# Designed miniproteins, single chains, continued (3), part 90

Each design is a single chain, and the fold is of that chain. pLDDT is the mean over its residues in the fold that is shown.

## One batch from the design tools (miniprotein)

Design m11126
Fold by ESMFold2-Fast:
Structure m11126 (fold): chain A 70 residues (1-70)
Amino acid sequence: MEAKIKEIEEKLREKAKEEGLDIPDSSIHEVAVSIVETDVSLADEMVDLFIRAVAGVRAGNPFGGNDWTE
């Protein structure tokens, strides 16, 4: 499980960098653990959804963007 969490964390960091997002390591770790606990087969989908949600907050509502996960 540690290897899978690490892999998802790395993918999250890479996608965040591509989108110009600065996401805390604690949030990346929490999301990676949640994905592994929920369903590893959904990892790619959940990573994409998370990155898109964070990007959407920055692009659409920076004033209300202090809560990036809903």
Scores: mean pLDDT 71

Design m11127
Fold by ESMFold2-Fast:
Structure m11127 (fold): chain A 100 residues (1-100)
Amino acid sequence: MKTTTINVTGDDSGLQIYYKGSQLALTTGDNIKINTTGKTDDDLVTLSASALKAGSAISKNLGSKVTINAKNASKKAADKIKKFGDKYKGSGVTLNTTLK
């Protein structure tokens, strides 16, 4: 299993993962780890939601395991991230959220 780690930090309010042969060269069975850190709770929720959607698409199409780590969240942001995670459950995506 090959691991690809994507760290998203700074002032970007969105995470974009390009798939199907343009920007992301992954092999079936790769382990993908995405770390998100927003400056605000809304940025963190946006990054985590985008990462969950992108990770679900990658996991479904490549059979790859995707782990998304959202850091430094308030309880309110963590609750929103959990709701997004529940929407994408069963897609081979694992979501970890750490509180402030």
Scores: mean pLDDT 62

Design m11128
Fold by ESMFold2-Fast:
Structure m11128 (fold): chain A 93 residues (1-93)
Amino acid sequence: ELEELSKALDELIEALKNKDFKKAEELIEKNSGLTKDLLTALYEAYLGNEEKMREYLEKAAPLYIKLYNRPPDTEEVAEILYYSIKEAVKLLK
């Protein structure tokens, strides 16, 4: 659900700002599907693991298209999510 996704992302961002890595990992583990994939991508991006970030964004893109009724271009959606997460990480560091 989009509301749950937004809340989970905000909670992860707050945990990372506070250097609370245990809470960040607990938030990821508690979630599933699109939410877990996007939270994991943001966490891996924060850690500097760009390859793993891209892997999870590729998993997230088809689920994101389904929720947002976007055109079925998983590569373009994955790139949009990639740059959005990279911008968020810059604000955290």
Scores: mean pLDDT 74

Design m11129
Fold by ESMFold2-Fast:
Structure m11129 (fold): chain A 102 residues (1-102)
Amino acid sequence: SEKEKIIEKLVTESKLSEEEAREIVTKYPSVARISALLGLSKEETLKMARLQAAIDAGAPDEEIIALAEELGIPRELVQYWLDLTPTLTPVDIAFLLLQAKA
């Protein structure tokens, strides 16, 4: 299944434990898919899951910006994005992370 392929890729390529991979696929399926697609590291995958958890919980912008900065997205870029849109989607996070890595 697609779910099992994502879990396998997160374990083999991102070096997550099977437990960590199953939890992320279950709670944050878009984060799991993006991490598998982009080949994110374990640290990046876990940080992205933490950022998504904060967004889902309705955390204040300051907390979202701080978590995105830990993921490697510049603070000013996250702030600019939040000024244009009410929320960050998983696709927005992936786009911003790719911009930061360029």
Scores: mean pLDDT 85

Design m11130
Fold by ESMFold2-Fast:
Structure m11130 (fold): chain A 88 residues (1-88)
Amino acid sequence: ASREEVLEEATKVLEAMRAGMRAGELAAAGDLEGARRLLREAVERLGDPEYARLLTGFAVLFARLLGASEEEIEALRRAGEEEVERVE
């Protein structure tokens, strides 16, 4: 792979991580609708189920770290699973 190709892939991974962190932050703040919208927009932009799974994983992780309830975490996980299914 060229340096350019590696940097493009790294950029997508970082975008997925940042979007996931932000979605988790929104969910922990009680803004589940904002989290769902952000997940949908990021997954649509990335267009790859691998990045969608990575994004969802980071969203759940950061929601837990920020003290989200188990109900909020379950809702966030389901929203992420819906977006993964949409791009598969």
Scores: mean pLDDT 81

Design m11131
Fold by ESMFold2-Fast:
Structure m11131 (fold): chain A 87 residues (1-87)
Amino acid sequence: SPLEELLRRALELLQRLERGEVSVEEAIAAVDEFIAEMRRLGFPEHVIATLEAVRAEARASTDPAEARRLLATALLGIAQELQDAVR
C-alpha cells in the first residue's frame, strides 16, 4: 500500500532524526516530499496547511534544536494521519 510505505518512511525518518543521523536541512526536504505526496493522495487541506505551517516554523528557526523538535512534531503528525488512513 502506498500509505503503508509512506508511514514506514515517516517513522524511519523520525527515528533517524532522533538519533542525530539526519541534518535539519535533509529533514526539511523530506518533510516537503511527504507533504507533496499527501497532497497528491488527496489528504484534507486543513491537514496539509497544518504540516506546512510547522515546516515553515522549522525553516525559519535559528536554533537547530528547536528546528529538530518542530520537524519531529511534523513527522509525528504525518505518521498519525497516515496511520488513520490505513485500513
Scores: mean pLDDT 86

Design m11132
Fold by ESMFold2-Fast:
Structure m11132 (fold): chain A 84 residues (1-84)
Amino acid sequence: EPEIEVYPGSINGDEVEAFARAVVEALKARGVDPEKVTAVGLGGNFLFIRVVFKADGEVATAVIDLLLSPEEAADLILKSKEEL
């Protein structure tokens, strides 16, 4: 299970962790290997996930507010994938 990092802010930490875990499950449902997920965190209104694709070294990061569904958040994370 990936490490979930919650930053102090105006958002309830338990709700943030539950949302982040739901995003991870949505990513798994989309075929993301859990071993490729290194971290999930929230900074203010920004949810980020580091997805290290085995052998590719790619990192995906997305700016997400908590009004998005976990499925929409997972789609944004995958679309924000960057080649390093």
Scores: mean pLDDT 52

Design m11133
Fold by ESMFold2-Fast:
Structure m11133 (fold): chain A 85 residues (1-85)
Amino acid sequence: LSDAELEAALQHLDQLAAYLQKKAEELLASKDPKLQEIGKEIKALADEIQALRDDVRAGRLTPEQFLERAREIDERLLEIGDKIR
């Protein structure tokens, strides 16, 4: 990754984590147990995205490891999205 691509990826992860954190808080405030369960899953995913960003920033990951973790996060986002739709 170029420095510009890496910076763009980190900004995207920050925005995504913030968005998911906000949505998790909204769902966890619901009195519906199913929405609370989804909120917990989204909260956990937001925490994983923050951990990925921190690992990338610290230089702990190869480009290949970054792409693999990003793919896993995308798969979980799709699974959670299917539960909401």
Scores: mean pLDDT 80

Design m11134
Fold by ESMFold2-Fast:
Structure m11134 (fold): chain A 85 residues (1-85)
Amino acid sequence: SEKRELLRQALRLGDEAAKYMSQGDYDKAVRLLREASRLARRAGVDRASRLLREAARIIEKYGEKGRPEAERLMVEAARELYEAL
């Protein structure tokens, strides 16, 4: 139950981060991705946690220029989280 709730929350935060990235709000996207990474780790999905943390790092360092790479990592993380549901 708790694990499933953490997974659903991590997925929602990832989707919200993607929305803020589309609006150019990279600072908020970074905060949301870091929170999603923390929840993924608590849910036991270590790879998704690492992918989300790396996506946050790329956006923090490169902003718009890093967006295509960060989005690829976010898609991989979402796949891992869905598989764990």
Scores: mean pLDDT 92

Design m11135
Fold by ESMFold2-Fast:
Structure m11135 (fold): chain A 79 residues (1-79)
Amino acid sequence: VDELAEKAVQAVEAGDSETVREYLDGIVAAAPEHGYDAVRAALTRVGDAVLKMQPRDPALAEEVGRHLEEAGARLDALR
């Protein structure tokens, strides 16, 4: 999941909200193989990138933040 998290962070930095969603979906889909805690750590890394984006592009940070909330809810449903 680290590779997908890195790609998601790069997509956040590039301002590509749709690509971030696709990588978040891939991260959540990896939960059965890699475990809940590893996937939650990956989502947290993406969240940290969103926090850094907030001062520069609040609207993009809010949109990506919604994708993160959706991904987190899907991950929690797997527990």
Scores: mean pLDDT 79

Design m11136
Fold by ESMFold2-Fast:
Structure m11136 (fold): chain A 104 residues (1-104)
Amino acid sequence: SLEEKLLEAIEKLLELIEELKKAIENSDIDKVNELMARMFELLDLLADVIGSDKLRDYINNFDAEGAKKLMAEKVSEEVGEAVGKLIEAFKELVDLAEEIAEKK
């Protein structure tokens, strides 16, 4: 189903975020740049698959609540919850990267 495919894609994105955290902690700039580019590509693809520019806007603004509500209405409450968690994890990743960059 579309719901199962979206949940699988979101799980893979969450795994990518964890790999990015490790690359950031190891100061592997080349790996961070590679994984960040892949992350943005997959997030854009996710928004395109849903067919919603609003989802891309919510992701870019780190609006987990807006994205959660939109996805709950378009697909299911479970997908909404998963997308909300994904955006929160992405915000934490960006905050971690900014904190490490500021300390160098």
Scores: mean pLDDT 77

Design m11137
Fold by ESMFold2-Fast:
Structure m11137 (fold): chain A 95 residues (1-95)
Amino acid sequence: GDGGPKTEEELERDILDGVLDIVRGVLMADIKNAKERIEKYGIDPEQAKAELRAEHDAFLARIRADFEKRGLLTPEVQARLDALDAEIRAEIDKL
């Protein structure tokens, strides 16, 4: 059994799901790394949070810009990126 080529909509959903999964993984890894640095090196948590927020904002801005340039920044994509932003900010705030 062989499927035909994926439809454009199926490809767009696969790309969106893959990109959001990678973005979430990268941002969560950065938060985990910062938590370990706070615990291991005794760095100021508020300073670490400020740095993470700045890096997170810059990273998401780049993802949004790339999607916009490709014509992929739909309301659905924007809503999913906004939801990810809220989730990551909440995790940073727990440090």
Scores: mean pLDDT 79

Design m11138
Fold by ESMFold2-Fast:
Structure m11138 (fold): chain A 85 residues (1-85)
Amino acid sequence: ALAAAEAKARELQPELEKYRDSDPKTRAKALVDALAEILTLILGDPAAVEAAKAKALAAIDTTKDLKAAQEAAAKELAALKAAAS
């Protein structure tokens, strides 16, 4: 699982580079998408990962404070990891 997640992260690196010059919200959404693919490989629960991804994307869209949105997304992903343990 970790080896597959590392391979996916390496695969997604060039895709994320396409967003390097994009605005912060667009880059944050691309990172959330990439992390969701990696977490699906680690946790094996696509439905839970999809729900956390949806919450993270909604937070990025609705907040004026991108840092607060990123922190909220990190908490949702950490809760998923804890639940999978």
Scores: mean pLDDT 70

Design m11139
Fold by ESMFold2-Fast:
Structure m11139 (fold): chain A 89 residues (1-89)
Amino acid sequence: SIDEQEQKLREQLQENADKITEAEKLAKEKKASQELVHRIIFEGARVSLLQMKLYVLSKSKTLTQEDLDKMQKEVDETGKRIEELKAEI
Protein backbone atom coordinates (compact mmCIF):
# COMPACT_ATOMS: atom_id res chain seq x y z
CA SER A 1 0.00 0.00 0.00
CA ILE A 2 0.99 3.67 -0.30
CA ASP A 3 1.12 3.94 3.51
CA GLU A 4 3.52 0.96 3.75
CA GLN A 5 5.76 2.40 0.99
CA GLU A 6 5.74 5.80 2.76
CA GLN A 7 6.80 4.16 6.05
CA LYS A 8 9.63 2.25 4.31
CA LEU A 9 10.85 5.46 2.60
CA ARG A 10 10.73 7.30 5.94
CA GLU A 11 12.85 4.55 7.54
CA GLN A 12 15.34 4.53 4.63
CA LEU A 13 15.65 8.35 4.79
CA GLN A 14 16.36 8.11 8.54
CA GLU A 15 19.02 5.43 7.82
CA ASN A 16 20.64 7.81 5.29
CA ALA A 17 20.49 10.67 7.84
CA ASP A 18 22.19 8.42 10.43
CA LYS A 19 24.90 7.49 7.88
CA ILE A 20 25.53 11.21 7.23
CA THR A 21 25.97 11.79 10.98
CA GLU A 22 28.45 8.88 11.11
CA ALA A 23 30.31 10.20 8.04
CA GLU A 24 30.58 13.71 9.54
CA LYS A 25 31.96 12.24 12.79
CA LEU A 26 34.50 10.06 10.93
CA ALA A 27 35.56 12.97 8.68
CA LYS A 28 36.24 15.11 11.77
CA GLU A 29 38.17 12.31 13.56
CA LYS A 30 40.26 11.57 10.42
CA LYS A 31 40.83 15.28 9.61
CA ALA A 32 39.34 14.83 6.13
CA SER A 33 39.72 17.58 3.49
CA GLN A 34 37.30 20.54 3.52
CA GLU A 35 36.15 19.43 0.03
CA LEU A 36 35.12 16.00 1.38
CA VAL A 37 33.42 17.58 4.44
CA HIS A 38 31.44 19.93 2.16
CA ARG A 39 30.33 17.00 -0.04
CA ILE A 40 29.08 15.15 3.07
CA ILE A 41 27.18 18.28 4.22
CA PHE A 42 25.58 18.68 0.76
CA GLU A 43 24.37 15.05 0.76
CA GLY A 44 23.00 15.63 4.28
CA ALA A 45 21.08 18.67 2.99
CA ARG A 46 19.67 16.50 0.16
CA VAL A 47 18.46 13.89 2.68
CA SER A 48 16.79 16.63 4.77
CA LEU A 49 15.07 18.04 1.66
CA LEU A 50 13.70 14.58 0.75
CA GLN A 51 12.42 14.09 4.33
CA MET A 52 10.68 17.48 4.11
CA LYS A 53 9.14 16.68 0.69
CA LEU A 54 7.80 13.34 1.95
CA TYR A 55 6.37 15.01 5.07
CA VAL A 56 4.64 17.80 3.09
CA LEU A 57 3.17 15.46 0.44
CA SER A 58 2.01 12.98 3.11
CA LYS A 59 0.42 15.66 5.34
CA SER A 60 -1.32 17.34 2.37
CA LYS A 61 -2.73 13.95 1.21
CA THR A 62 -1.23 14.54 -2.25
CA LEU A 63 1.34 11.70 -2.16
CA THR A 64 1.04 9.59 -5.34
CA GLN A 65 2.60 6.28 -6.47
CA GLU A 66 4.70 8.29 -8.96
CA ASP A 67 6.01 10.48 -6.12
CA LEU A 68 6.91 7.35 -4.12
CA ASP A 69 8.72 5.78 -7.10
CA LYS A 70 10.71 8.98 -7.77
CA MET A 71 11.59 9.41 -4.09
CA GLN A 72 12.65 5.74 -3.81
CA LYS A 73 15.10 6.29 -6.70
CA GLU A 74 16.46 9.48 -5.09
CA VAL A 75 16.84 7.70 -1.71
CA ASP A 76 18.72 4.79 -3.33
CA GLU A 77 21.04 7.12 -5.29
CA THR A 78 21.72 9.30 -2.23
CA GLY A 79 22.45 6.20 -0.12
CA LYS A 80 25.02 5.02 -2.68
CA ARG A 81 26.75 8.43 -2.72
CA ILE A 82 26.90 8.49 1.10
CA GLU A 83 28.57 5.04 1.15
CA GLU A 84 31.10 6.23 -1.48
CA LEU A 85 31.86 9.34 0.61
CA LYS A 86 32.33 7.21 3.77
CA ALA A 87 34.80 5.03 1.82
CA GLU A 88 36.85 8.16 0.94
CA ILE A 89 37.39 9.00 4.62
Scores: mean pLDDT 87

Design m11140
Fold by ESMFold2-Fast:
Structure m11140 (fold): chain A 56 residues (1-56)
Amino acid sequence: SITPEQAAAALKAAALSRGLEPTGPNAAKLVEENTGIKLEGKTIEEVGAQLAEILN
């Protein structure tokens, strides 16, 4: 199982690797581009929690 903390850390790393600020909207955009899943959140932690719930 993927924890919310692990999902948030992965999204932060992905955003930074692409030269993006590690924000909720940037994380949500990356999830949509890679999975087609539309998420919303003000922070990476909020988007990560939603992603972890979907993946488990």
Scores: mean pLDDT 85

Design m11141
Fold by ESMFold2-Fast:
Structure m11141 (fold): chain A 85 residues (1-85)
Amino acid sequence: GPVLLTVTIKMKKEMTPEQAEKAMEDIKQRAEEEYGARVLASYVTKDTIVLELEFASEEQAQAFVEDIRKRYKDIAEKITADLLR
């Protein structure tokens, strides 16, 4: 059945408003287009990006988390991923 995922990305450096908006939209687009996610909620601060996502399967959610961890490894201070099944 569908799974809910909350992803929180804490950045190493503070983002400008433009950088924050661009990063959020890029992550949302990847989640939707490459992993089939539905975006339930999203918000961004100066240093943190939060997404609440629904995936068709836990496997898709895990693949997305792995992609984000690899993609943001050099610029993210911390990435947390919480699955609700």
Scores: mean pLDDT 86

Design m11142
Fold by ESMFold2-Fast:
Structure m11142 (fold): chain A 76 residues (1-76)
Amino acid sequence: MEEDIDLEVDLALAEIAVALSKKYGKNPEKIKKMEELVDKARAAYEAGDRETARQYIDEVLKLHKEEVEEEKKAAA
C-alpha cells in the first residue's frame, strides 16, 4: 500500500513537471516527449505494471531536469 501511494505521488509530480515545462519551457520536442512518457506511465500504473510506470516517471523527471537547466542557461 505505501509503495502504491509513493508511486502515485511520483506520477503526480511527473504530471506537475510536464505542466511547469509547458508553462516555462522553450523546447517543444522535450515537452511533447514528456507528455507521451507521462501518458505511458499512467497507462502502466493503471495496468498494474508498477515497474514500467516507475521507469517512465523517472524518464519524465530526467527530461524535466534537462529542460530546467536549459531554461536557466537561456535566462542567464
Scores: mean pLDDT 76

Design m11143
Fold by ESMFold2-Fast:
Structure m11143 (fold): chain A 77 residues (1-77)
Amino acid sequence: PPPERRREGRLTVRSGDKETVIDYRVVTQGASPEDVGRAATRAVSEALKNPGKEQTAEVTGPDGGRAVATATATVKE
């Protein structure tokens, strides 16, 4: 099977005077960049709708590759 890879990062989103910090983690196994992007976008979007709660999104590509993204949004002020 393809090797499992892990990547972690932080995104900062500003809307007016509010700053939202999003901590995310993506675990991939044979996933295409497009599938990774879809999983990350879905997890981040759900985290922004549910601040303070960890959200997870999973995408499986046509070649059987898998991407699992987890994100948590923290609102400052």
Scores: mean pLDDT 79

Design m11144
Fold by ESMFold2-Fast:
Structure m11144 (fold): chain A 66 residues (1-66)
Amino acid sequence: SEDVLRLQRALDALGLPASLFGARIDGVLDEGARRAARAFQALAGLPVDGVIDDDTLAAIETPLSP
């Protein structure tokens, strides 16, 4: 899935590589990718459900500026 791949690349860019969650940057929604999605959602202040929805995608595309 391109959405999973986008999430994995976004985490890598933030210094949180997919391997930290047992995942690879391959676009496959496995347990490692779901852990990565939940971790990102927690950091972004979103509901932690592991579902890559529109809110999660919008947060990925928003620059994390201080």
Scores: mean pLDDT 67

Design m11145
Fold by ESMFold2-Fast:
Structure m11145 (fold): chain A 89 residues (1-89)
Amino acid sequence: AVTYNAAVKATIDGKEYDAVLSLSEDGDFIILNREDGHPLAGGKTDYKELLEAMKEGKTITLTAGSAVTRKESQVTITPLSDKVYEVET
């Protein structure tokens, strides 16, 4: 299966994190804190829409289960570069 990794700035509950987005072709995503690799948020989304937003450098807001708030929360992510890395597993 193919996954896509992108470096992002994630905003959850008004706090900003340097993060990595990991997105699978089935729409499963996880946002990992770049400092410690621990999950910040995860959920399911439209994979094509999110992938296109990352490639275009667009900010997108997702609904995700968040480890920060311990509930479903709005997570806003902004790509830090135009680099999206394809990982085959």
Scores: mean pLDDT 83

Design m11146
Fold by ESMFold2-Fast:
Structure m11146 (fold): chain A 86 residues (1-86)
Amino acid sequence: SEVATADVRVQRLDDGGVLVVLEAPTVDAAVAARAAALAAPFITPGTPVHVAALGDSVSPAAVATLRAGIAAAGGVLASLMLPEPP
């Protein structure tokens, strides 16, 4: 199953993991907090969470917010695909 907003998609994977896609051009802590909140219902203890950012930039605060939110839900940030640095 999938849940989406304008900036964020969350999808359950066949292996029991969760995919979070960040579609905003710039990902700040507010976008990251919404992403973590949308992912939380899909997360059980130990769930691997994969994050892919498709825009131009992700702030360090956004990465910290995603990690904290995923951990609070009991998940583990298994992979993080960020845009190439300028």
Scores: mean pLDDT 81

Design m11147
Fold by ESMFold2-Fast:
Structure m11147 (fold): chain A 96 residues (1-96)
Amino acid sequence: AAAARQLDHQLTVLYITAGLLVAAAEASKLASPELRKKDVENIKKGIEGLRKDLENLRAQVDALTGLTPEQRAALDEGIALTEKYIEEAEKAVKEV
């Protein structure tokens, strides 16, 4: 129970972070050229870190024993949604 709840919390943080990176990429389109360049580099580093954190979370989910089918399904769904949100952030920053 405690381990599944901790992973769900970590996943929620990653999901929110992905959304903030999407918002940051959109906001960077309105920035001056100098600020835009810095914002793009910072967003790219954020995406790289988030990808690594999600990979580590996936490994923790796969290694965890005693998850109910419902808990596993919820974590898998959350991972899939977070991955799609990271892909949206990657697309948004590329289009800046």
Scores: mean pLDDT 85

Design m11148
Fold by ESMFold2-Fast:
Structure m11148 (fold): chain A 81 residues (1-81)
Amino acid sequence: MEKILKKPKITIKGPDGSVFEKVIEEDVTLSEAIAEAKKMLKEKFGIPEDVEFKLLHETEDEYVFSFTYKGKKVTVTIKNL
């Protein structure tokens, strides 16, 4: 069974260093939070939703993912609130 996140906060640091944040106002699975982060990346930076996230760090409250897009590092943080 997937882990349920309590109103998680998504923080994206894009390839240009811009930071965007979004709070999901409902409880969601980690997969649903990742899908929302991919949607944000597409809307803000034009990054395709088929990009693979590499998990860098996981705690009980926080997931940190990264990937490289056109030679620039992108970081996605999903924090359980």
Scores: mean pLDDT 82

Design m11149
Fold by ESMFold2-Fast:
Structure m11149 (fold): chain A 66 residues (1-66)
Amino acid sequence: DKVKEITEGATNHGLELLAQGASFEESIAASTDYAREKAKELGIKNEDLVVTIVTSEVKQAVAEHL
C-alpha cells in the first residue's frame, strides 16, 4: 500500500524533526513536503488525497508526542 508507506515515512520524519528541536508547525510542514515528493516519485495521480491523509496522520502523531 503506497499510501500507508508514505504516511509511515512522513510521520516518522515529522517525529524525528520534533525530537531534534523543530517546532510543531515546522515538523508538520516538513512531513507534508516529504509526502508530496514521495507521491510524485511513485507516480500517484491523486497526490492531493495522499497529502491530505498524511497531513491528518502526522498532526495526530506529532500532537501525541507533546
Scores: mean pLDDT 77

Design m11150
Fold by ESMFold2-Fast:
Structure m11150 (fold): chain A 86 residues (1-86)
Amino acid sequence: MIQSLSLEGENLPDGKTRVTGTLTLADPAPAEIVLYSTDSGKILKELRLEDARTGTGEVVVDKGETVGMIAADLRSGDVRSLTLKT
């Protein structure tokens, strides 16, 4: 099961924002993380984890974009999502 999900933004000097998504599971499991643009629906990054308690994905977007994160614990079928406006 998913224990926590977070998105954090860091402003960069060139008008970009680094967005870091972190997934924490209650127990180690195969997992999937998808980072996407909510404005365009475009997938920015996909990560597959084989057997992990924590997974982290990072993308760089233009400042002012809203980034979404979908994460799944593939063992339990628990799926969670959140968004961050940069």
Scores: mean pLDDT 85

Design m11151
Fold by ESMFold2-Fast:
Structure m11151 (fold): chain A 73 residues (1-73)
Amino acid sequence: SELAERAAKRLIEQARSLSPKEAAEQLRRLSRTVPPEASEYLLKAADALEKGDWEEAERYIREAAEAAVKADA
């Protein structure tokens, strides 16, 4: 989804402007406000960031955005 891709890119850009710890904390807070399907991916992204795995974190952020868009449809 183009909407999910734009949302994911925006969130990734915002996360990269923060320290990994701050980005992980932000994703965990966001997980409390999104549908359960998206929440699981955001929590996995936060865990990946704490491990320093930005590639895995970005993959999970993209999955979270797709899940959120599908839940709203």
Scores: mean pLDDT 85

Design m11152
Fold by ESMFold2-Fast:
Structure m11152 (fold): chain A 93 residues (1-93)
Amino acid sequence: SRRLELEMRAGALEVAAAVLIVTTRKEIEKTEDEEKKKKLEELLKRAEELLERTQEVLRRLEAGADLAEIEREIEELEKELKKLLKEYEEITS
């Protein structure tokens, strides 16, 4: 049960990070404001790092890594996603 819960949470993170990446890239393409563009490019790099870290966690979970360590990493990634989503709203508002 805990393993399935962690797989579902990590999968949700992967989808959310991928959506943020696509949305941020589209916002960069349509933005003529150089300052806004630089902030979005910084956010994009962090979102790409979040996705890569989430995919690493999923691979380790498949390889039988310690569930307590995986849960802590997922919690940290979930907090980072929430922070990135808030920053995205602030930049685009």
Scores: mean pLDDT 90

Design m11153
Fold by ESMFold2-Fast:
Structure m11153 (fold): chain A 66 residues (1-66)
Amino acid sequence: MVTVVDPLTKEELTMTEEELKEHITRRVTKLLQELRKVPSLSEEEREAATKVYWELAKSIAESLNA
């Protein structure tokens, strides 16, 4: 069991490491799908958002190693 603050929702999550990885993967995937549905977003804006979520995922991985 690990407790980590979800960087996407700011919610405190207490779950197993595997469950946390699955939760974050699902949330990032949903957000990327929503970004693809917004026709007014440029590819550069989508790429920037993807980079941010990648950095957030890295931050979570580092907190799990604390």
Scores: mean pLDDT 65

Design m11154
Fold by ESMFold2-Fast:
Structure m11154 (fold): chain A 93 residues (1-93)
Amino acid sequence: MLSVEELNQLVRPNPELQAFLESQGETRSTLTLAQVLSLIAQAAVDEGLLNPEDPTLVDLSNSPLSKILGVKEIDWRNEKEIKELIMKNATVV
């Protein structure tokens, strides 16, 4: 589980991730890690990417997120891996 301090860390998404977040209605260029995670989770729900038998698994194969994050699947239970994927596509403020 990510700490409150990790979740409140301010990050600046790279241009590809920023453009994706703007498509989801986010107008800010600087976000907390928790806000980025929330927007990605909402996009996964809205695009129907959740595995219906295990909603902790997200199939990104048919989403722009697969190219942006460089992975085809994410496990929401693996918060450390998700943090690492976001941090590779963002700069800490």
Scores: mean pLDDT 80

Design m11155
Fold by ESMFold2-Fast:
Structure m11155 (fold): chain A 83 residues (1-83)
Amino acid sequence: MTEEDLEAAAKKGESVMSPEVVEKAKELLRALITGDKSAEEVAELAKELARLLGKSEEEVKKAGEEARKAVEELRERRRRAEE
């Protein structure tokens, strides 16, 4: 998936969102794909995005946990596939 594909998908899912939500969502998606950020940093981005979307504190915590698991699982699978 390219950066252009990500930007197109993000815009297709965005009817009306604040610029702050859009930028945070883009940063999270890029971090997930490029691997430039740690699992902890990705989890924090997911939590911050959930808060910007007005999610409850419990949903925010779950979003961070899910993002962390997704990053760790993706990295494990990538490592095994590239061996």
Scores: mean pLDDT 71

Design m11156
Fold by ESMFold2-Fast:
Structure m11156 (fold): chain A 78 residues (1-78)
Amino acid sequence: EEKKKKAEELYNKSRDYGGKEGDLAMQVAAEGDGELVREAFRSPEAWEQLLARHPELKAYHDKSKEYRKEAEKVIKEI
């Protein structure tokens, strides 16, 4: 069960960073980049532009993916 708890902790960290990413994306949209945020839902290129323009958003995105990948590795060992 120790590995299950570690997977849950990593999954929670991934969700926390995903939530921060979402919250920051909504703030970015409200502050003037709303068109780019909307386009990011339709285009990988627009999503990459959004992340390049907003380093904090990229940091949360990368951390969310990193923790999810680690959680998946731990889950596979259970």
Scores: mean pLDDT 78

Design m11157
Fold by ESMFold2-Fast:
Structure m11157 (fold): chain A 69 residues (1-69)
Amino acid sequence: NRAIIRRLTRDVDLADDFDIDGFANATAGFSRSQITAIVNAAVDRWNAQGQVRPLQGSDFGAAIQAQLS
């Protein structure tokens, strides 16, 4: 999962403290399509908020919660 996450976030402005390994662990057992949907949801949320800061762990946390609902 880490490789997929790194690839999907390669061109995204990530916060320096973003824990890719933590996110990979939180999405353990998820399919590639589910991980892609979560990353896209996090990026869409960030874009909707005007990209006023780098994309951070809380954006991914919200996307994971949405996927689990």
Scores: mean pLDDT 75

Design m11158
Fold by ESMFold2-Fast:
Structure m11158 (fold): chain A 58 residues (1-58)
Amino acid sequence: MSSQEELDRGLETVTSSFPGRVTRQEPGVITTENTGELLDPAERAELRRALERAIAEH
């Protein structure tokens, strides 16, 4: 499964729409919506890290 890509997409769209808003969801129950927007690789890496931390916080 490409959960990594789905996670990045979801975090990108959420952060893009609501900057500064952090929505804590259950780990493994993250619904990512691919809206067709694509961020730069650097931005994706940062969002990826932020998401990992959010999940780690649980």
Scores: mean pLDDT 53

Design m11159
Fold by ESMFold2-Fast:
Structure m11159 (fold): chain A 100 residues (1-100)
Amino acid sequence: SARDRRAAEAALAVLRRHLAEAVALASGHPDYPTLRAAADRLVAAAERAVAGELSPEEGAAMIQEGADLTRRVAATGSPETARRLEAATVALVIAVGLAQ
């Protein structure tokens, strides 16, 4: 619906903000290039979801990638970076779910 699409677009904006904050916090982290590349893929997946171009299977895979990245960063990096990635993954779940 138009309401669900607007909510998905709002979730995409929240996703972009949290990923930008996570990337900024992680600039000194050894996993920074991996985090940067993953952030770009998560944004691209959310944009495809809002456009109606992402399959449910692709959406589930990208949500899993976000969760796996969050766990890795929580183990090796800043708790603040991990919290931002967790918030971004939640926003991705909302964007993917509402857009499909």
Scores: mean pLDDT 81

Design m11160
Fold by ESMFold2-Fast:
Structure m11160 (fold): chain A 72 residues (1-72)
Amino acid sequence: STVERTIARLAEELRRGLVEKLGLSEEEAQRLADEFAAGLRATHERRGVVTAEDIRRQAEAAVARGRELKAA
């Protein structure tokens, strides 16, 4: 589906950003990207739509968790 392809692309973009900009390991970044994708899928299943605001909020949560992991 178009939604599934979009979620997969956004998750990969997030994973790359977490590795390249925050310096997270590939494993940590993949875990956070998987959680991000799962969150967007859950939103789509519940509401039938995923908005730009949903994407922004989930991405911000993943980045915040990544920063916490990097600081530890």
Scores: mean pLDDT 88

